# Designs tried in a protein design run: designed miniproteins, single chains, continued (3). Part 94

Each design is a single chain, and the fold is of that chain. pLDDT is the mean over its residues in the fold that is shown.

## One batch from the design tools (miniprotein)

Design m11261
Fold by ESMFold2-Fast:
Structure m11261 (fold): chain A 63 residues (1-63)
Amino acid sequence: GMSSVQLAQDAAFQLLQEQGSFLVKDLQARTGLSQQTILQALAVLEAAGLVVQTADGQYRAAT
């Protein structure tokens, strides 16, 4: 749901602040959310220009 997507987005920003990049599994470990919910949240952040996926499947802040 929307609240789960918001939780994933908030956790993504916390991971970026703490370690600069993260994997989907890092968000799963932090939030307990499904892979589908996490990928939906990440798609929103990518569309907003806030994160970018690297070749290794990591996500970083889009600068």
Scores: mean pLDDT 81

Design m11262
Fold by ESMFold2-Fast:
Structure m11262 (fold): chain A 70 residues (1-70)
Amino acid sequence: STRDRVLEAARLLETEPHLSTREVAERVGLSPAALSRHFRAAVGLSPEDYRRLYGQNVPAKEDSPAIRAL
């Protein structure tokens, strides 16, 4: 489902800092435009904003409240 693809994209954005947003979209089987649209609709954040808040550059990442909003 699209929801499952968005959740997998969120995981990749959190754990794979070397992947671009385009590569994340390709990995979950969405176009970049589709990923951006569905991610914003489901999470309330762009994929880039989500990576900034919850990506591997944040040492205190213990939970992900944005994913729970899905």
Scores: mean pLDDT 74

Design m11263
Fold by ESMFold2-Fast:
Structure m11263 (fold): chain A 70 residues (1-70)
Amino acid sequence: MSPREQLEKMLDYLKAAVEEAAKHMSPEELEQLEKEVEQAADILKKQYPDFSELIDKKLAEIKAILEKAK
């Protein structure tokens, strides 16, 4: 599996995990999780700069899930 395919699969798993966790969280906890996900994405983009666009796309999808859960 290519590094890009592995990263995309891991980000899809993270998205699914966030969607499930968000069902049981308060609005304040969702705000905190969004901040933590943004920080994690920044670190990930520093490690995989060639995949910055993919990471940003998946981050936007995760943030949309968190906003919808509020």
Scores: mean pLDDT 82

Design m11264
Fold by ESMFold2-Fast:
Structure m11264 (fold): chain A 80 residues (1-80)
Amino acid sequence: VEKLKKLFKKFDLDKDGYLSEDELATFFTSYPHVATKLGYPGNPVKTAKIIIKDAKKYGVGDKEGRLNEDDFVALLTGVL
């Protein structure tokens, strides 16, 4: 959990408490095996876009489809 929180803060470049689609794409560029473990295509940009779309579908993230720290931890818990 603490390692995932540190990763979130590292990729939260704006320090606004949310990961945008672009910041999430940068994360998957650094950790491409994570996208594969989640069952998404290995393209980091496409993977980020799909995750944001799915987050909106399940009522997770903000109205612009950005993930907060809790959303990010929940997404990656059990695959890292």
Scores: mean pLDDT 70

Design m11265
Fold by ESMFold2-Fast:
Structure m11265 (fold): chain A 95 residues (1-95)
Amino acid sequence: SSKSFLEMMIDRADSLYKQGKYEKAKKLYERVLRYLQSTLPPDHPEIADMLTRLGDVLYKLGKYEDAYSTYQQALQMDPNHQKAQDNLAKVQKEL
């Protein structure tokens, strides 16, 4: 099942993120995001969640402008996404 495989990829990316392996986590989140964007409507909450996770990785990599842009995209998909709002505020302080 594609959803079961997708959940395993997200779990792997989350595990890599927790281990500080941010470049590897980024690549997996980008693959998940591409899949979600090809299968779900543009404003689907799962896309906002994945953009938020990708923003978190970019922030950890010190790519603050890229993180800012990615969190803004998440909020365009889901304006009420609390984690994206909070993390956008954090990255603004680094710019």
Scores: mean pLDDT 87

Design m11266
Fold by ESMFold2-Fast:
Structure m11266 (fold): chain A 71 residues (1-71)
Amino acid sequence: GMKKGNELLRQTIDMMDTGSATEAELIKMIDQAYEYGASKKDLLEVRDRALKFRMDKVAKKVDQIIKDIEK
């Protein structure tokens, strides 16, 4: 559910902040979090981190998910 998805996105942000994961690994975590029902608010926080750290692939992936939610 949303709680599990949001918890996984929080772990994703921590890995971004520590530099302990590749963009490909982060994208897999984001996909899993979305499947669990992560909130748009938490997805936008991941996007802000991706832009800050110049993780263009992560930012693009989050933008695509948000587009799909808004359809």
Scores: mean pLDDT 85

Design m11267
Fold by ESMFold2-Fast:
Structure m11267 (fold): chain A 90 residues (1-90)
Amino acid sequence: SPEEARRLVLRIAEEKGLSPETIEIFKQFIIDVSGLNEEQKRRLENMSPEELVRLTAEVVGLIAEGIERGLSDEELQERVKKLVESFLNE
């Protein structure tokens, strides 16, 4: 479920402790699923570990919900991109 997916991200962050390796995995995941441009990637790099964990949890939850609802990959990517952009724009 979307809630279980969000909780999994939070659990991973707690279990691994926000190490550089864990942070890099979360950043790369966001980049891969949202199709960010170079300016947006720079904004993502400046995001705090706490903000990145919250964003990753919301993105994973959105993906889980989209899959359950039968959204196309294109529709899901567009929704993820908009969610990520909203976080990057404050």
Scores: mean pLDDT 82

Design m11268
Fold by ESMFold2-Fast:
Structure m11268 (fold): chain A 115 residues (1-115)
Amino acid sequence: TLDKLANLVSRLQETVELARKALKEGNIKEALLLLSSSLTLAEQALDLLKAAGARQDDIDKFQSLLDKFREYLNKAKDAYIAGNLEEARKYLEKAINAGNKFVSQANNAISALKS
């Protein structure tokens, strides 16, 4: 349902914001954990957008944005494991930006599906 999708996107938005705060406080490990959870929520949101009848062109754009989010998060994880904390932080910032773009576009798609 659209309500389930809206609730999921709201949880995604909250989790991405918590990751941004953790990163600002220097808690790279916490930011990684929160963004990993955010990726799962974004994947679930895309599945619900498909089920709700979002247009294929829009789904393709969401998929591309999700792929970028995943790419940045994986690069951040690799940098963290290698002990490159500054590089990990930069990729986490890019992942947060991708997550925020996904949330914004998902909220617009939900509004269009309600009209």
Scores: mean pLDDT 88

Design m11269
Fold by ESMFold2-Fast:
Structure m11269 (fold): chain A 78 residues (1-78)
Amino acid sequence: SLEERVKELEARLLEIAKRLVKLYKEGKISEEEFQELGKRLQEAGDLLVEARRTGDMEKLEEAEKLVEEIEEEVKKLE
C-alpha cells in the first residue's frame, strides 16, 4: 500500500540521517557535504509528505529514487 511504502521510506531516511550525523561527527565529511546531503534528505521527506497528502504515486517514486541515490552516496563516504 501507499502508506506502507511511505513508512518504509521514512524509516530509511531516518537511518540515512543517523549515518550522515555519525560521518560528520567523526570528521569524515565536510560541513558543505553534510549540508548538501541534509538538504537532499529534506527534499525526499517533502516528497513523501506530498505523496501521503495527494496519493500521487509519481511523487512516491521520485522520493524512492532520491532515497536510493542518497543511500549510495552516504555508503561511498563510509
Scores: mean pLDDT 88

Design m11270
Fold by ESMFold2-Fast:
Structure m11270 (fold): chain A 71 residues (1-71)
Amino acid sequence: SLSEKAVKEIIEAAENGDSKKATELIRKYQDILTRDQIREISNAVDKAGIRDSDLWSSIVAAELNLVAKEI
């Protein structure tokens, strides 16, 4: 699916050190990402030791966007 391809591209960008691209992709696809997919992204970013504040802020924003849709 489109969201599965987005998850792969986000993780690949983050692992390649392109935190800006990963952040932009998360913002672009946040409306189609599932809770499990956001968790997969956050786990991959944490495991890679990435501490970029903009990237983590985009992950948090995606989680908040998902919660807002469930209300």
Scores: mean pLDDT 84

Design m11271
Fold by ESMFold2-Fast:
Structure m11271 (fold): chain A 98 residues (1-98)
Amino acid sequence: MVPEAILEITLDPSAAPEVKEAIARAIRALAKQLPDAEVEVDLESGRIVIRSKRVEDAEQAARLVEQLAQLHPDLTVSLRLRTVGKEEREEERVVRVS
């Protein structure tokens, strides 16, 4: 099996559309700098999925989302990172601005 990292980002469905769009835009901009990354965005459900053959790409995207959540104190973000293949690992984090 080819190793794959999957980062699932879930934004609070009640979050303002402009906040969800800003986060999606930042993630798409990051993905353009990552040659092996693919991004799927569903703003209606607040769901963004990033797939890469490199775990480091998914971890970089997770850090970006955590930083963006700190700029939006009313936003709750759930991050779920999975690795499939040679290094099977699952990690789930919930980010809340305190």
Scores: mean pLDDT 71

Design m11272
Fold by ESMFold2-Fast:
Structure m11272 (fold): chain A 72 residues (1-72)
Amino acid sequence: MLKEKIDELFEKAVESIEAGNPDEALKLIREAGKLLDEAYEKGEISREEYQTYANRLIGLELRAIGVKLEKE
């Protein structure tokens, strides 16, 4: 189920950020974004659900970039 895989990728992305691995987190976020687009295209999620997940992905991406910048 695409929704379950997206939730799993979110969890792994958060874990990667917490572990200080922003590059791994960004990879997981991109993968989740692809699955999110597929779920929306297939009609498995509503537009509102898509927007909610997309906003969460943006938040995680900004957090990962922030951690990366702290190391540079």
Scores: mean pLDDT 81

Design m11273
Fold by ESMFold2-Fast:
Structure m11273 (fold): chain A 74 residues (1-74)
Amino acid sequence: MRPVSPEELAALTEKGVEILSAAVDIVALQHELRKAEEAGDKEAVETYRKNLEEAQGRLDQASAEADALERRVA
């Protein structure tokens, strides 16, 4: 197996941070959405659902970019 270059490792690390950041946002938004649902706050529920879709989109994009980088390294 070929060794990973410092540049490849740095790029993968950056994508890992982006993925983790998006995942943390999703978990926080899921918690807030649950609280809003329990409180019956329909307006907050709609806001948090929209924010969750945006955070999921960021996660999907970063994951796709990380997969593309791994395929180039392989």
Scores: mean pLDDT 79

Design m11274
Fold by ESMFold2-Fast:
Structure m11274 (fold): chain A 68 residues (1-68)
Amino acid sequence: SEGEKIVEEARKLLEEVKEKFDDEEVIRGFERMLEQTERAVKEGDLELARLLLMRMKQEKKKAEEIAK
């Protein structure tokens, strides 16, 4: 399903963040976003789930830019 794909992509993104960053606050931020995305999918709000996944992707790019 679309929801399953969104959750799997969000989980993969969190694992990539854990590999790239040692900052526990950054990691916790992404863990919270994953939990929100999983909740949106569970509630059937696929529009919100897509927006949350997009936000996770944007925040990862910002974190990578700050780390330079």
Scores: mean pLDDT 84

Design m11275
Fold by ESMFold2-Fast:
Structure m11275 (fold): chain A 51 residues (1-51)
Amino acid sequence: SEKEENRKKVFEEIDLLFKSIREAMEESPEDTPISEVFRKAMERYQEELKK
């Protein structure tokens, strides 16, 4: 059960990562460098993981 719970948590974290990337892309101005969009996505993702 613990192994299955850990796997489920990993999938939830992957979904959260994609959500964070999407939100960063949607909030970023058209001319935003991809490195900055990536930074915003990772910052959002880390904050979500802390909850």
Scores: mean pLDDT 79

Design m11276
Fold by ESMFold2-Fast:
Structure m11276 (fold): chain A 71 residues (1-71)
Amino acid sequence: SELIAREDAVFERARTLSDEDRERLHKLAAEYQEKAKEAYEAGDLEALKKAVEQGVADLEAEVERIEAERA
């Protein structure tokens, strides 16, 4: 799926980053996964979809910010 491909691209980019920066990205991923799980358990499929889409977008923004800081 598009969202899986986008998340994979973030972690592929993360391979060139420091251990600290990779940990920041993994922590962010864990936070959105928890939010998605809460929506799924509540039976709110719209909230689940929004949580996953927002989580991927936040990961993309964070990796871009880290890369810009390293430049």
Scores: mean pLDDT 82

Design m11277
Fold by ESMFold2-Fast:
Order: sequence, then structure tokens, then C-alpha cells
Structure m11277 (fold): chain A 71 residues (1-71)
Amino acid sequence: MVEEVLREGNRRVIEVEAEGGMKVMYYVSLGIESEDREKYLEKGREVQEEYDRKAEEIREETERRARELEE
């Protein structure tokens, strides 16, 4: 089912250093709503690229928020 397909590399872990030497870990799981496996595989390439883009965006946002917390 969808969950089984998404478990193939759809989780990312973002670790950032917060103020005071504390480490904040964010577990990013980009849930893709898939109706069936065949449809998901057909869009695999497009979804994968969007996945990477979103993960990077979340990372950048997390770094920015960590900076704001330091201020």
C-alpha cells in the first residue's frame, strides 16, 4: 500500500544546533497521498524531485527558525 512505497526513502532527518549548544532534530516525513501504487510509480520521477525540493525547503526553514530563536 501507499505507506510501504513511501517507506522507500521518504523520511529525512534534519539536525540543527540550537542556542546553548542544544541539538534539535526534526524528522521530516513527506507524506504523499497516493491512490494506488501504479499511479505513484508513474509519477515517481516528478514526485521524487518535488520530494527533494520540499525536504531542502524544510531544512532551510528550520535553519532560519533556529537563527530566529537565537535572537
Scores: mean pLDDT 53

Design m11278
Fold by ESMFold2-Fast:
Structure m11278 (fold): chain A 91 residues (1-91)
Amino acid sequence: MEELKEELIELEEELGFADREQVEEQIAQAKKNGVTEEQLKMMIYARIAGLYLVQGKKEKAKEYLEKAIELAKKHSKEWAEILEKEKKEIE
């Protein structure tokens, strides 16, 4: 989780969308709202995939989206369906 969080923060800051404090606040808020560590990891993978797609790094975006889909299949049918659709739209 920590390593994944650091990768998210670095990408958010590089693209100018959020800083470390903002990312950590969003994660803390998700945990307060009852999001599990596995659900949070899924959400972070999906966000990283979106950030790589913004950079034009389609292969990295696809890799992270596949990781998010694997977790979603175990925890949320609705999220798995959404992420599978996003993967189709990449290529």
Scores: mean pLDDT 82

Design m11279
Fold by ESMFold2-Fast:
Structure m11279 (fold): chain A 72 residues (1-72)
Amino acid sequence: MDEWRAFLSTLSPEEALALLDERLGYLDETIATLREEIARETDPERVARLREELELLEGVRRDLEDLRDEIR
């Protein structure tokens, strides 16, 4: 997050918002795909790892939403 926050600080607010919206869109697609993968996965060890990844991505999504709100 620190590297991402530092990068966004080099952009105009409009550019930063556009980039955040794009990243949130990709993240939402990734989360949706991961949820579908979890639903289809039969290996409990793999399911556990995918759920941990989902939790991390949902955390990143919240952080990006908060950052987007700070810029607006």
Scores: mean pLDDT 79

Design m11280
Fold by ESMFold2-Fast:
Structure m11280 (fold): chain A 74 residues (1-74)
Amino acid sequence: SVEEKIERIERGYETFLAEVESIEDPQEKIRLLRAAAQLLRREAEELEKQGDFEVARHLYEKAEELERRAAEVE
């Protein structure tokens, strides 16, 4: 289901953020956050092409959140 897919995305996102938090170098944190945001946007674009609009929208929102987190580290 869409809800199950979103829950899995949320869990993966939380795990990723925990990994990023363990990184001491601010520049490496920023690089990882921005790389992840780009990856999520690319996945969202692919899902939109397949008509999976709701999951794609959720991924775009997570990508924007990662970009905001990167700005906060700077």
Scores: mean pLDDT 86

Design m11281
Fold by ESMFold2-Fast:
Structure m11281 (fold): chain A 77 residues (1-77)
Amino acid sequence: DSGLSLEQVEEKLRATIPKLVEENKEAIAKELGIDPNAVSAQDIADAILEALRLIAEHGASASEEALKLLKEKVKEA
């Protein structure tokens, strides 16, 4: 058993990611090439969750598209 279902993993990530982003906002923004003062922790968390949802629905082959989506969502926030 590989553990949790995909939906259960998503629920845990939705609870965990916002706190993790708030604690690491500067590091995450720098990794994404974004000014940490131009985005909120919530905007980054929402973008990460959307990217993870794309990967969950379409598999690992969607990882490049998920990263592009993440960057676009955070930039637009």
Scores: mean pLDDT 69

Design m11282
Fold by ESMFold2-Fast:
Structure m11282 (fold): chain A 75 residues (1-75)
Amino acid sequence: RKTVTIEELKEKLKEAKKKREEALKNNDINTYAAEVEAEKLVIEALETLGYEVDEKLKEEVEKKVEEVAEYYKKL
């Protein structure tokens, strides 16, 4: 049986980014928020498996998480 691999997690990260960008274009904040959270979880999983994720990418995802939280606070 296959465990989740680093390559599979990289593919999930690409899919989450694509879905997030499409959600932003459609003003679908709920899907955008879900895909930002998915990116964060995939990054954490990659690091747990010993893959070094770029610090700039981690900072960008954290910034997006904060922007989503700020958006919901203004509702």
Scores: mean pLDDT 78

Design m11283
Fold by ESMFold2-Fast:
Structure m11283 (fold): chain A 55 residues (1-55)
Amino acid sequence: SEVELRVAEHEREEFLALVRELGGDEAAFLKQHPQYSSIEEARAHMDAVIAELRA
């Protein structure tokens, strides 16, 4: 739905802002998001969710 897509896009923007603020520090990111193994995996997950919502 449009609302779910907008929420997912906003969450992705917040994710990218956090990574930028942390200077790409993966250890600091994983302290806040321990469900992921890396920043790259978190990014791939966000991209997959948005792609599915656009399908």
Scores: mean pLDDT 82

Design m11284
Fold by ESMFold2-Fast:
Order: sequence, then C-alpha cells, then structure tokens
Structure m11284 (fold): chain A 98 residues (1-98)
Amino acid sequence: AVTVSLSGGGTVAAGGSVTVTANLTSSEDKPYVVKLYKQAAGQPAVFVGQKLVKAGGSATFTISNLTQGTTYTVTAQAAETPNGEVLATGAPITVTVV
C-alpha cells in the first residue's frame, strides 16, 4: 500500500509563489512518482510538476502563476511510473491568493 500527503499552502500574496511538500509512505521500500496539480473553482486541474520520491521520503514543489483573489485546491497523486496507474491520491490542501 502507498499513501501520499501534502503539507504547506495557506495564504500567499499576488505575484508570489508558495511551496508545498508531498510526503510519501509505502509498505514497499521503493520509489514512486508523485504528481502535483492545482485547480481553481470551476476550472480544469493544471499540472504543476512531478518528482520521484522514495518510500518514507518527501519532495517540495514550488507553485507560481497564481491569480489574485483565487483559492486553489492542490492535490497530489502517486504512481509507480510517470504514465502508470494512480495508486494513491492525497487529501487536498488549499492556497488562497490575496
């Protein structure tokens, strides 16, 4: 079994960037591909980036190009390969741009 969880986010000023950390746990001691997405209400999800994360490890992502007055939902997905089946989706976090 694999799980991914997110930490970070919160309130950021317009024109700024925010860092989000993805933490990965697995019953197998192997690496996974973690993909990060951002989504504004009523808009499609936008791919932010992907990183290879070892079991018990973490990866930081920088989110930029944020629109003032927008609240984004940030989600992470874990898979064994970049184009493989999604094995875990973490609980979303929010980023509010003021």
Scores: mean pLDDT 84

Design m11285
Fold by ESMFold2-Fast:
Structure m11285 (fold): chain A 77 residues (1-77)
Amino acid sequence: SAELLERARELQREIQELGARLLDPAASKAERQALGAELRRKVAELAAVLKELFPQRAAEIDAETAAFLAEVDRIAA
């Protein structure tokens, strides 16, 4: 679906922007926690969209998503 591809691209852009903000050395702990929570929500939504587009790759998408979220949790702590 063209709509799902566009949604995936939008989510990827949002994730990149949130990730850059999370890595800002000026960010407070509270800001990092809030950004981490938002990033987690966006990444979960992207994973759902990608599994709809590529159902045969669901296990790979889930594994990559879990690894990314573990890194977000490490940075947001």
Scores: mean pLDDT 87

Design m11286
Fold by ESMFold2-Fast:
Structure m11286 (fold): chain A 88 residues (1-88)
Amino acid sequence: MEEERERLEEEAVRYATELLVQYALSVEGSLEKKIAEIDRAAERILEGSQAGIDELPAEEQEEARELLRRIVEEAKRRAKEILREEEA
């Protein structure tokens, strides 16, 4: 139960991190510009998920938003760290 939840959450973070890094690396420009593109891509992920969350009962929407926010923020953190290490 706990192990399965952690695995799914880690898979979501890993997948989002890979997408953010690939997207940022596809952008021409400075490291600062690539990091800004990670923030922009993360906002699009949150926006795209909002319609599904809005279909949940009101009492469940906040929990779903907080879970999604945690996944996206951790993915942003990891992606920015990877880009800083590459410095390419």
Scores: mean pLDDT 76

Design m11287
Fold by ESMFold2-Fast:
Structure m11287 (fold): chain A 97 residues (1-97)
Amino acid sequence: SMEEKRKEEEIKEAAEILETEEGQEAVEKYIAKAKETIKEIEEKIKKGENITPEDTEENKEKLEELIKLQKVIEEEYEKFKKGEISAEEFVRKVVEV
């Protein structure tokens, strides 16, 4: 109950920020940085540079999670910009990933 109220309050605060130009620029910068990081990790895996088999599996898991998160953020952000979803709905969907 108290944790759910705090989470709801955080979602509303994040939604208010997202409705600002600065908040939207921050999301767009995050998407760009995430895409760059994905490429860097993919390239590192392909090259196999000084990586143990355990490090390779950990990097693959991180890559899969980062791809999932980036895809959700980008798709839901486009819906928000088109007015198909509210800022609050965008934040809820990102938090569920």
Scores: mean pLDDT 78

Design m11288
Fold by ESMFold2-Fast:
Structure m11288 (fold): chain A 82 residues (1-82)
Amino acid sequence: PTVLTPEQEEQRRRQQRALIRFASAAVENKLDKAFEYIGEALRLGVPAEVLRRVIDSMLSAGQLKESDAERLLEHLERLVSE
């Protein structure tokens, strides 16, 4: 279905807020918070592909260290496997 219900629109808004919180925490080098926000985003139904894309974008922009990006991706993959 292409038409979103009000409930689906609210869920998408929550997903968007979770992504913003995640990106902000990662850029501020708050890895513990970034890990929490990955979990929240996944619970809200954000696809893992979207989170991987955000991490890649931040890494490409020089806003995220390669080692931090690797840790975030490892955490994401562990959560997705459950």
Scores: mean pLDDT 80

Design m11289
Fold by ESMFold2-Fast:
Structure m11289 (fold): chain A 76 residues (1-76)
Amino acid sequence: NAVERARAAAEEALADPSKFDTNIVAITNALLELPVDEARRVSEELARWVEPKNPQLAKAIRAAGDAAIAQRELDA
């Protein structure tokens, strides 16, 4: 479910760049529901998938993954 939500947000950001900020927040929130290793894997897979079409979105997705992981590690 969290993985599906993160993917849907990435697809929407690709389709409508005006919703970039909203979808990055949605991706970050979805990744926060995942264990650290899964959040890292999912964010990297999504970033690689979007990178050929939107390299700035790929960078933002990786940053969202890093932020979610940092938050999880702080709480652990």
Scores: mean pLDDT 81

Design m11290
Fold by ESMFold2-Fast:
Structure m11290 (fold): chain A 88 residues (1-88)
Amino acid sequence: MDEKLAEEARKLLKEAEQLITQAQQALDQGDIDTAQQLLEEAQKLLEEAKEINKKIKDEKLRARLNGEIAGLEVKIQDLQERIAQAQA
């Protein structure tokens, strides 16, 4: 069960990473609205991954996935900061 849950969570993380990359590209082109929408979708996928990760009973596997989620959250926060600066 844990391996299957981890695989499901990682699929969501990969999709979130792709959306984050697309948001960065949109922001680099000055498309702030598109960047915001993509980051909101990425955030939703990370929330879904967190819920799946809570169901994982293996403490080490759960901690590893929490680390992967946290890394993507930092990328979202960095891009949100860039958006805030562009709107100031």
Scores: mean pLDDT 87

Design m11291
Fold by ESMFold2-Fast:
Structure m11291 (fold): chain A 87 residues (1-87)
Amino acid sequence: MALPIPKEYHPLFRERAKELLEPASKESLEKIKKEEEYIKKNPELKKEEIRKRAIRLTAESIRKIGDAIDEAQRQTYEEALKKEEEE
C-alpha cells in the first residue's frame, strides 16, 4: 500500500484520516444498532428483506469510509498546495 502523497505530508494525512475515519466508523456502528432494534421490533420481516437491508447498510458503511479517506487526501493536498504557494 502506497500513499500517493509526498512523505513529508504523510503525518498530516494520517492525522486527517484518523479524525475523519473515527466519526464515520462510529456513525456506521450507530446505524447498525438502530437497524438491529428495528428488526427486533418487526419480527414479521422476511429473511430476504433483512438480508437486503444488511447489504444496503454494508454498502453505505463502505462508501462512508471511502469518502472519509478521499476527504483526508483532499484536505492534505489542499494544505500541501497552500504551503508550496507560500514558499
Scores: mean pLDDT 76

Design m11292
Fold by ESMFold2-Fast:
Structure m11292 (fold): chain A 61 residues (1-61)
Amino acid sequence: SMQDQIQTSIDFMLEQAERYRQQGDFERSTQLLNTAVSIAKQHMSPDQAQEVIKRADEIKS
């Protein structure tokens, strides 16, 4: 479904953001996290978007 495709894309972006952070590329990491959160807010339910926001915040910590 479209929702499954969106979830897969977000998961990929969050994983790539973690990889950039491990490499010291905090700027690209933050850009990917912000993009994932933006997509979640536009295309997911509020509860699902909140989970993405929480995951992004954990990566930034």
Scores: mean pLDDT 86

Design m11293
Fold by ESMFold2-Fast:
Structure m11293 (fold): chain A 75 residues (1-75)
Amino acid sequence: SEEIHQKLLEQALAFLPEELREQLAPLSDIAKIVAAQALSLGATPEQALEIAREMERLGLTDHREGLDLFNERYG
């Protein structure tokens, strides 16, 4: 739902370091959510950014698919 999406985005933006937020700014909200989730799972900022960019490149719209990508590459 829109409400859940907005809540996840707010949490992501609060959790993301300022420099990473700036690098993620041109990407989709879903990519930002996935970057924050990857960081919470122990990703480096560089790994989080790579996964977010891959989400955007593949046109993925579900943050769960982004977590699957993270686990595939770094799990």
Scores: mean pLDDT 80

Design m11294
Fold by ESMFold2-Fast:
Structure m11294 (fold): chain A 83 residues (1-83)
Amino acid sequence: ERKEKIIELLKKMIELVKNDPRLSAEDKQVIIDILEKLRKDIEEGKFNPFFALLTLQDIINYAREKGLEEIAKLAEEVKKLVS
């Protein structure tokens, strides 16, 4: 099921962000809040795919800039499932 897979990937991304020592506490909070909102919107059927795709692209770009390849890869997988 696509919805369940997306939620699973978002949860994995949140866990990676929480445990990444390269990220400041402030950056972690912002990214986690964004990912948690996407997860809740999907679970509650309030999901807007256009804004989700833009948000995921921003996360991918940020992760690549910071060398967070695993987070970027998971975000790309979520983006493919959303589109």
Scores: mean pLDDT 84

Design m11295
Fold by ESMFold2-Fast:
Structure m11295 (fold): chain A 91 residues (1-91)
Amino acid sequence: MTPKQKAFLEAIEKVYEGDFDGAIEILEKNELFDAAEAVRILVAGGDVEKAKELLKKALLEIGYSEEEAEKIASGIVSTIQLLLANDARLA
């Protein structure tokens, strides 16, 4: 696992905890700016397709395949949307 892949997974753990600010900080510190922007867009209720494209781009750049990037990006989008719908970030 590359350092950037490890940082991405650590940021995703923060997303699952509802700590979106912590996730963004980890991504930016590890120069995963496209992934950080995608999280910001999704949390703000912005352009979901743009956020998914940014996540896929980041995943491809850190060494995932096109198929893995699509699956992971779709999973992250769905998870953030579910967490926001369930007010998870209020805890």
Scores: mean pLDDT 81

Design m11296
Fold by ESMFold2-Fast:
Structure m11296 (fold): chain A 65 residues (1-65)
Amino acid sequence: DEKEEEEIIKEIDKDIEQAKKAGHLEEMLTILKDALEKAEKAGREKLVKYLKEKIKEIEEILKKL
């Protein structure tokens, strides 16, 4: 359900912002990579695309530290 995936995406966005403020981006990256593997196995294409994008963004932030 696309609407359900959209709600999951919004929740993850909030978790990422909280992790940025708390300095827990490395832990968040691990969580997102696990979520991506599960989403790929479940065939959740929209969630997979979103997670790949966010993982790249966080990795880029961490590389600039």
Scores: mean pLDDT 81

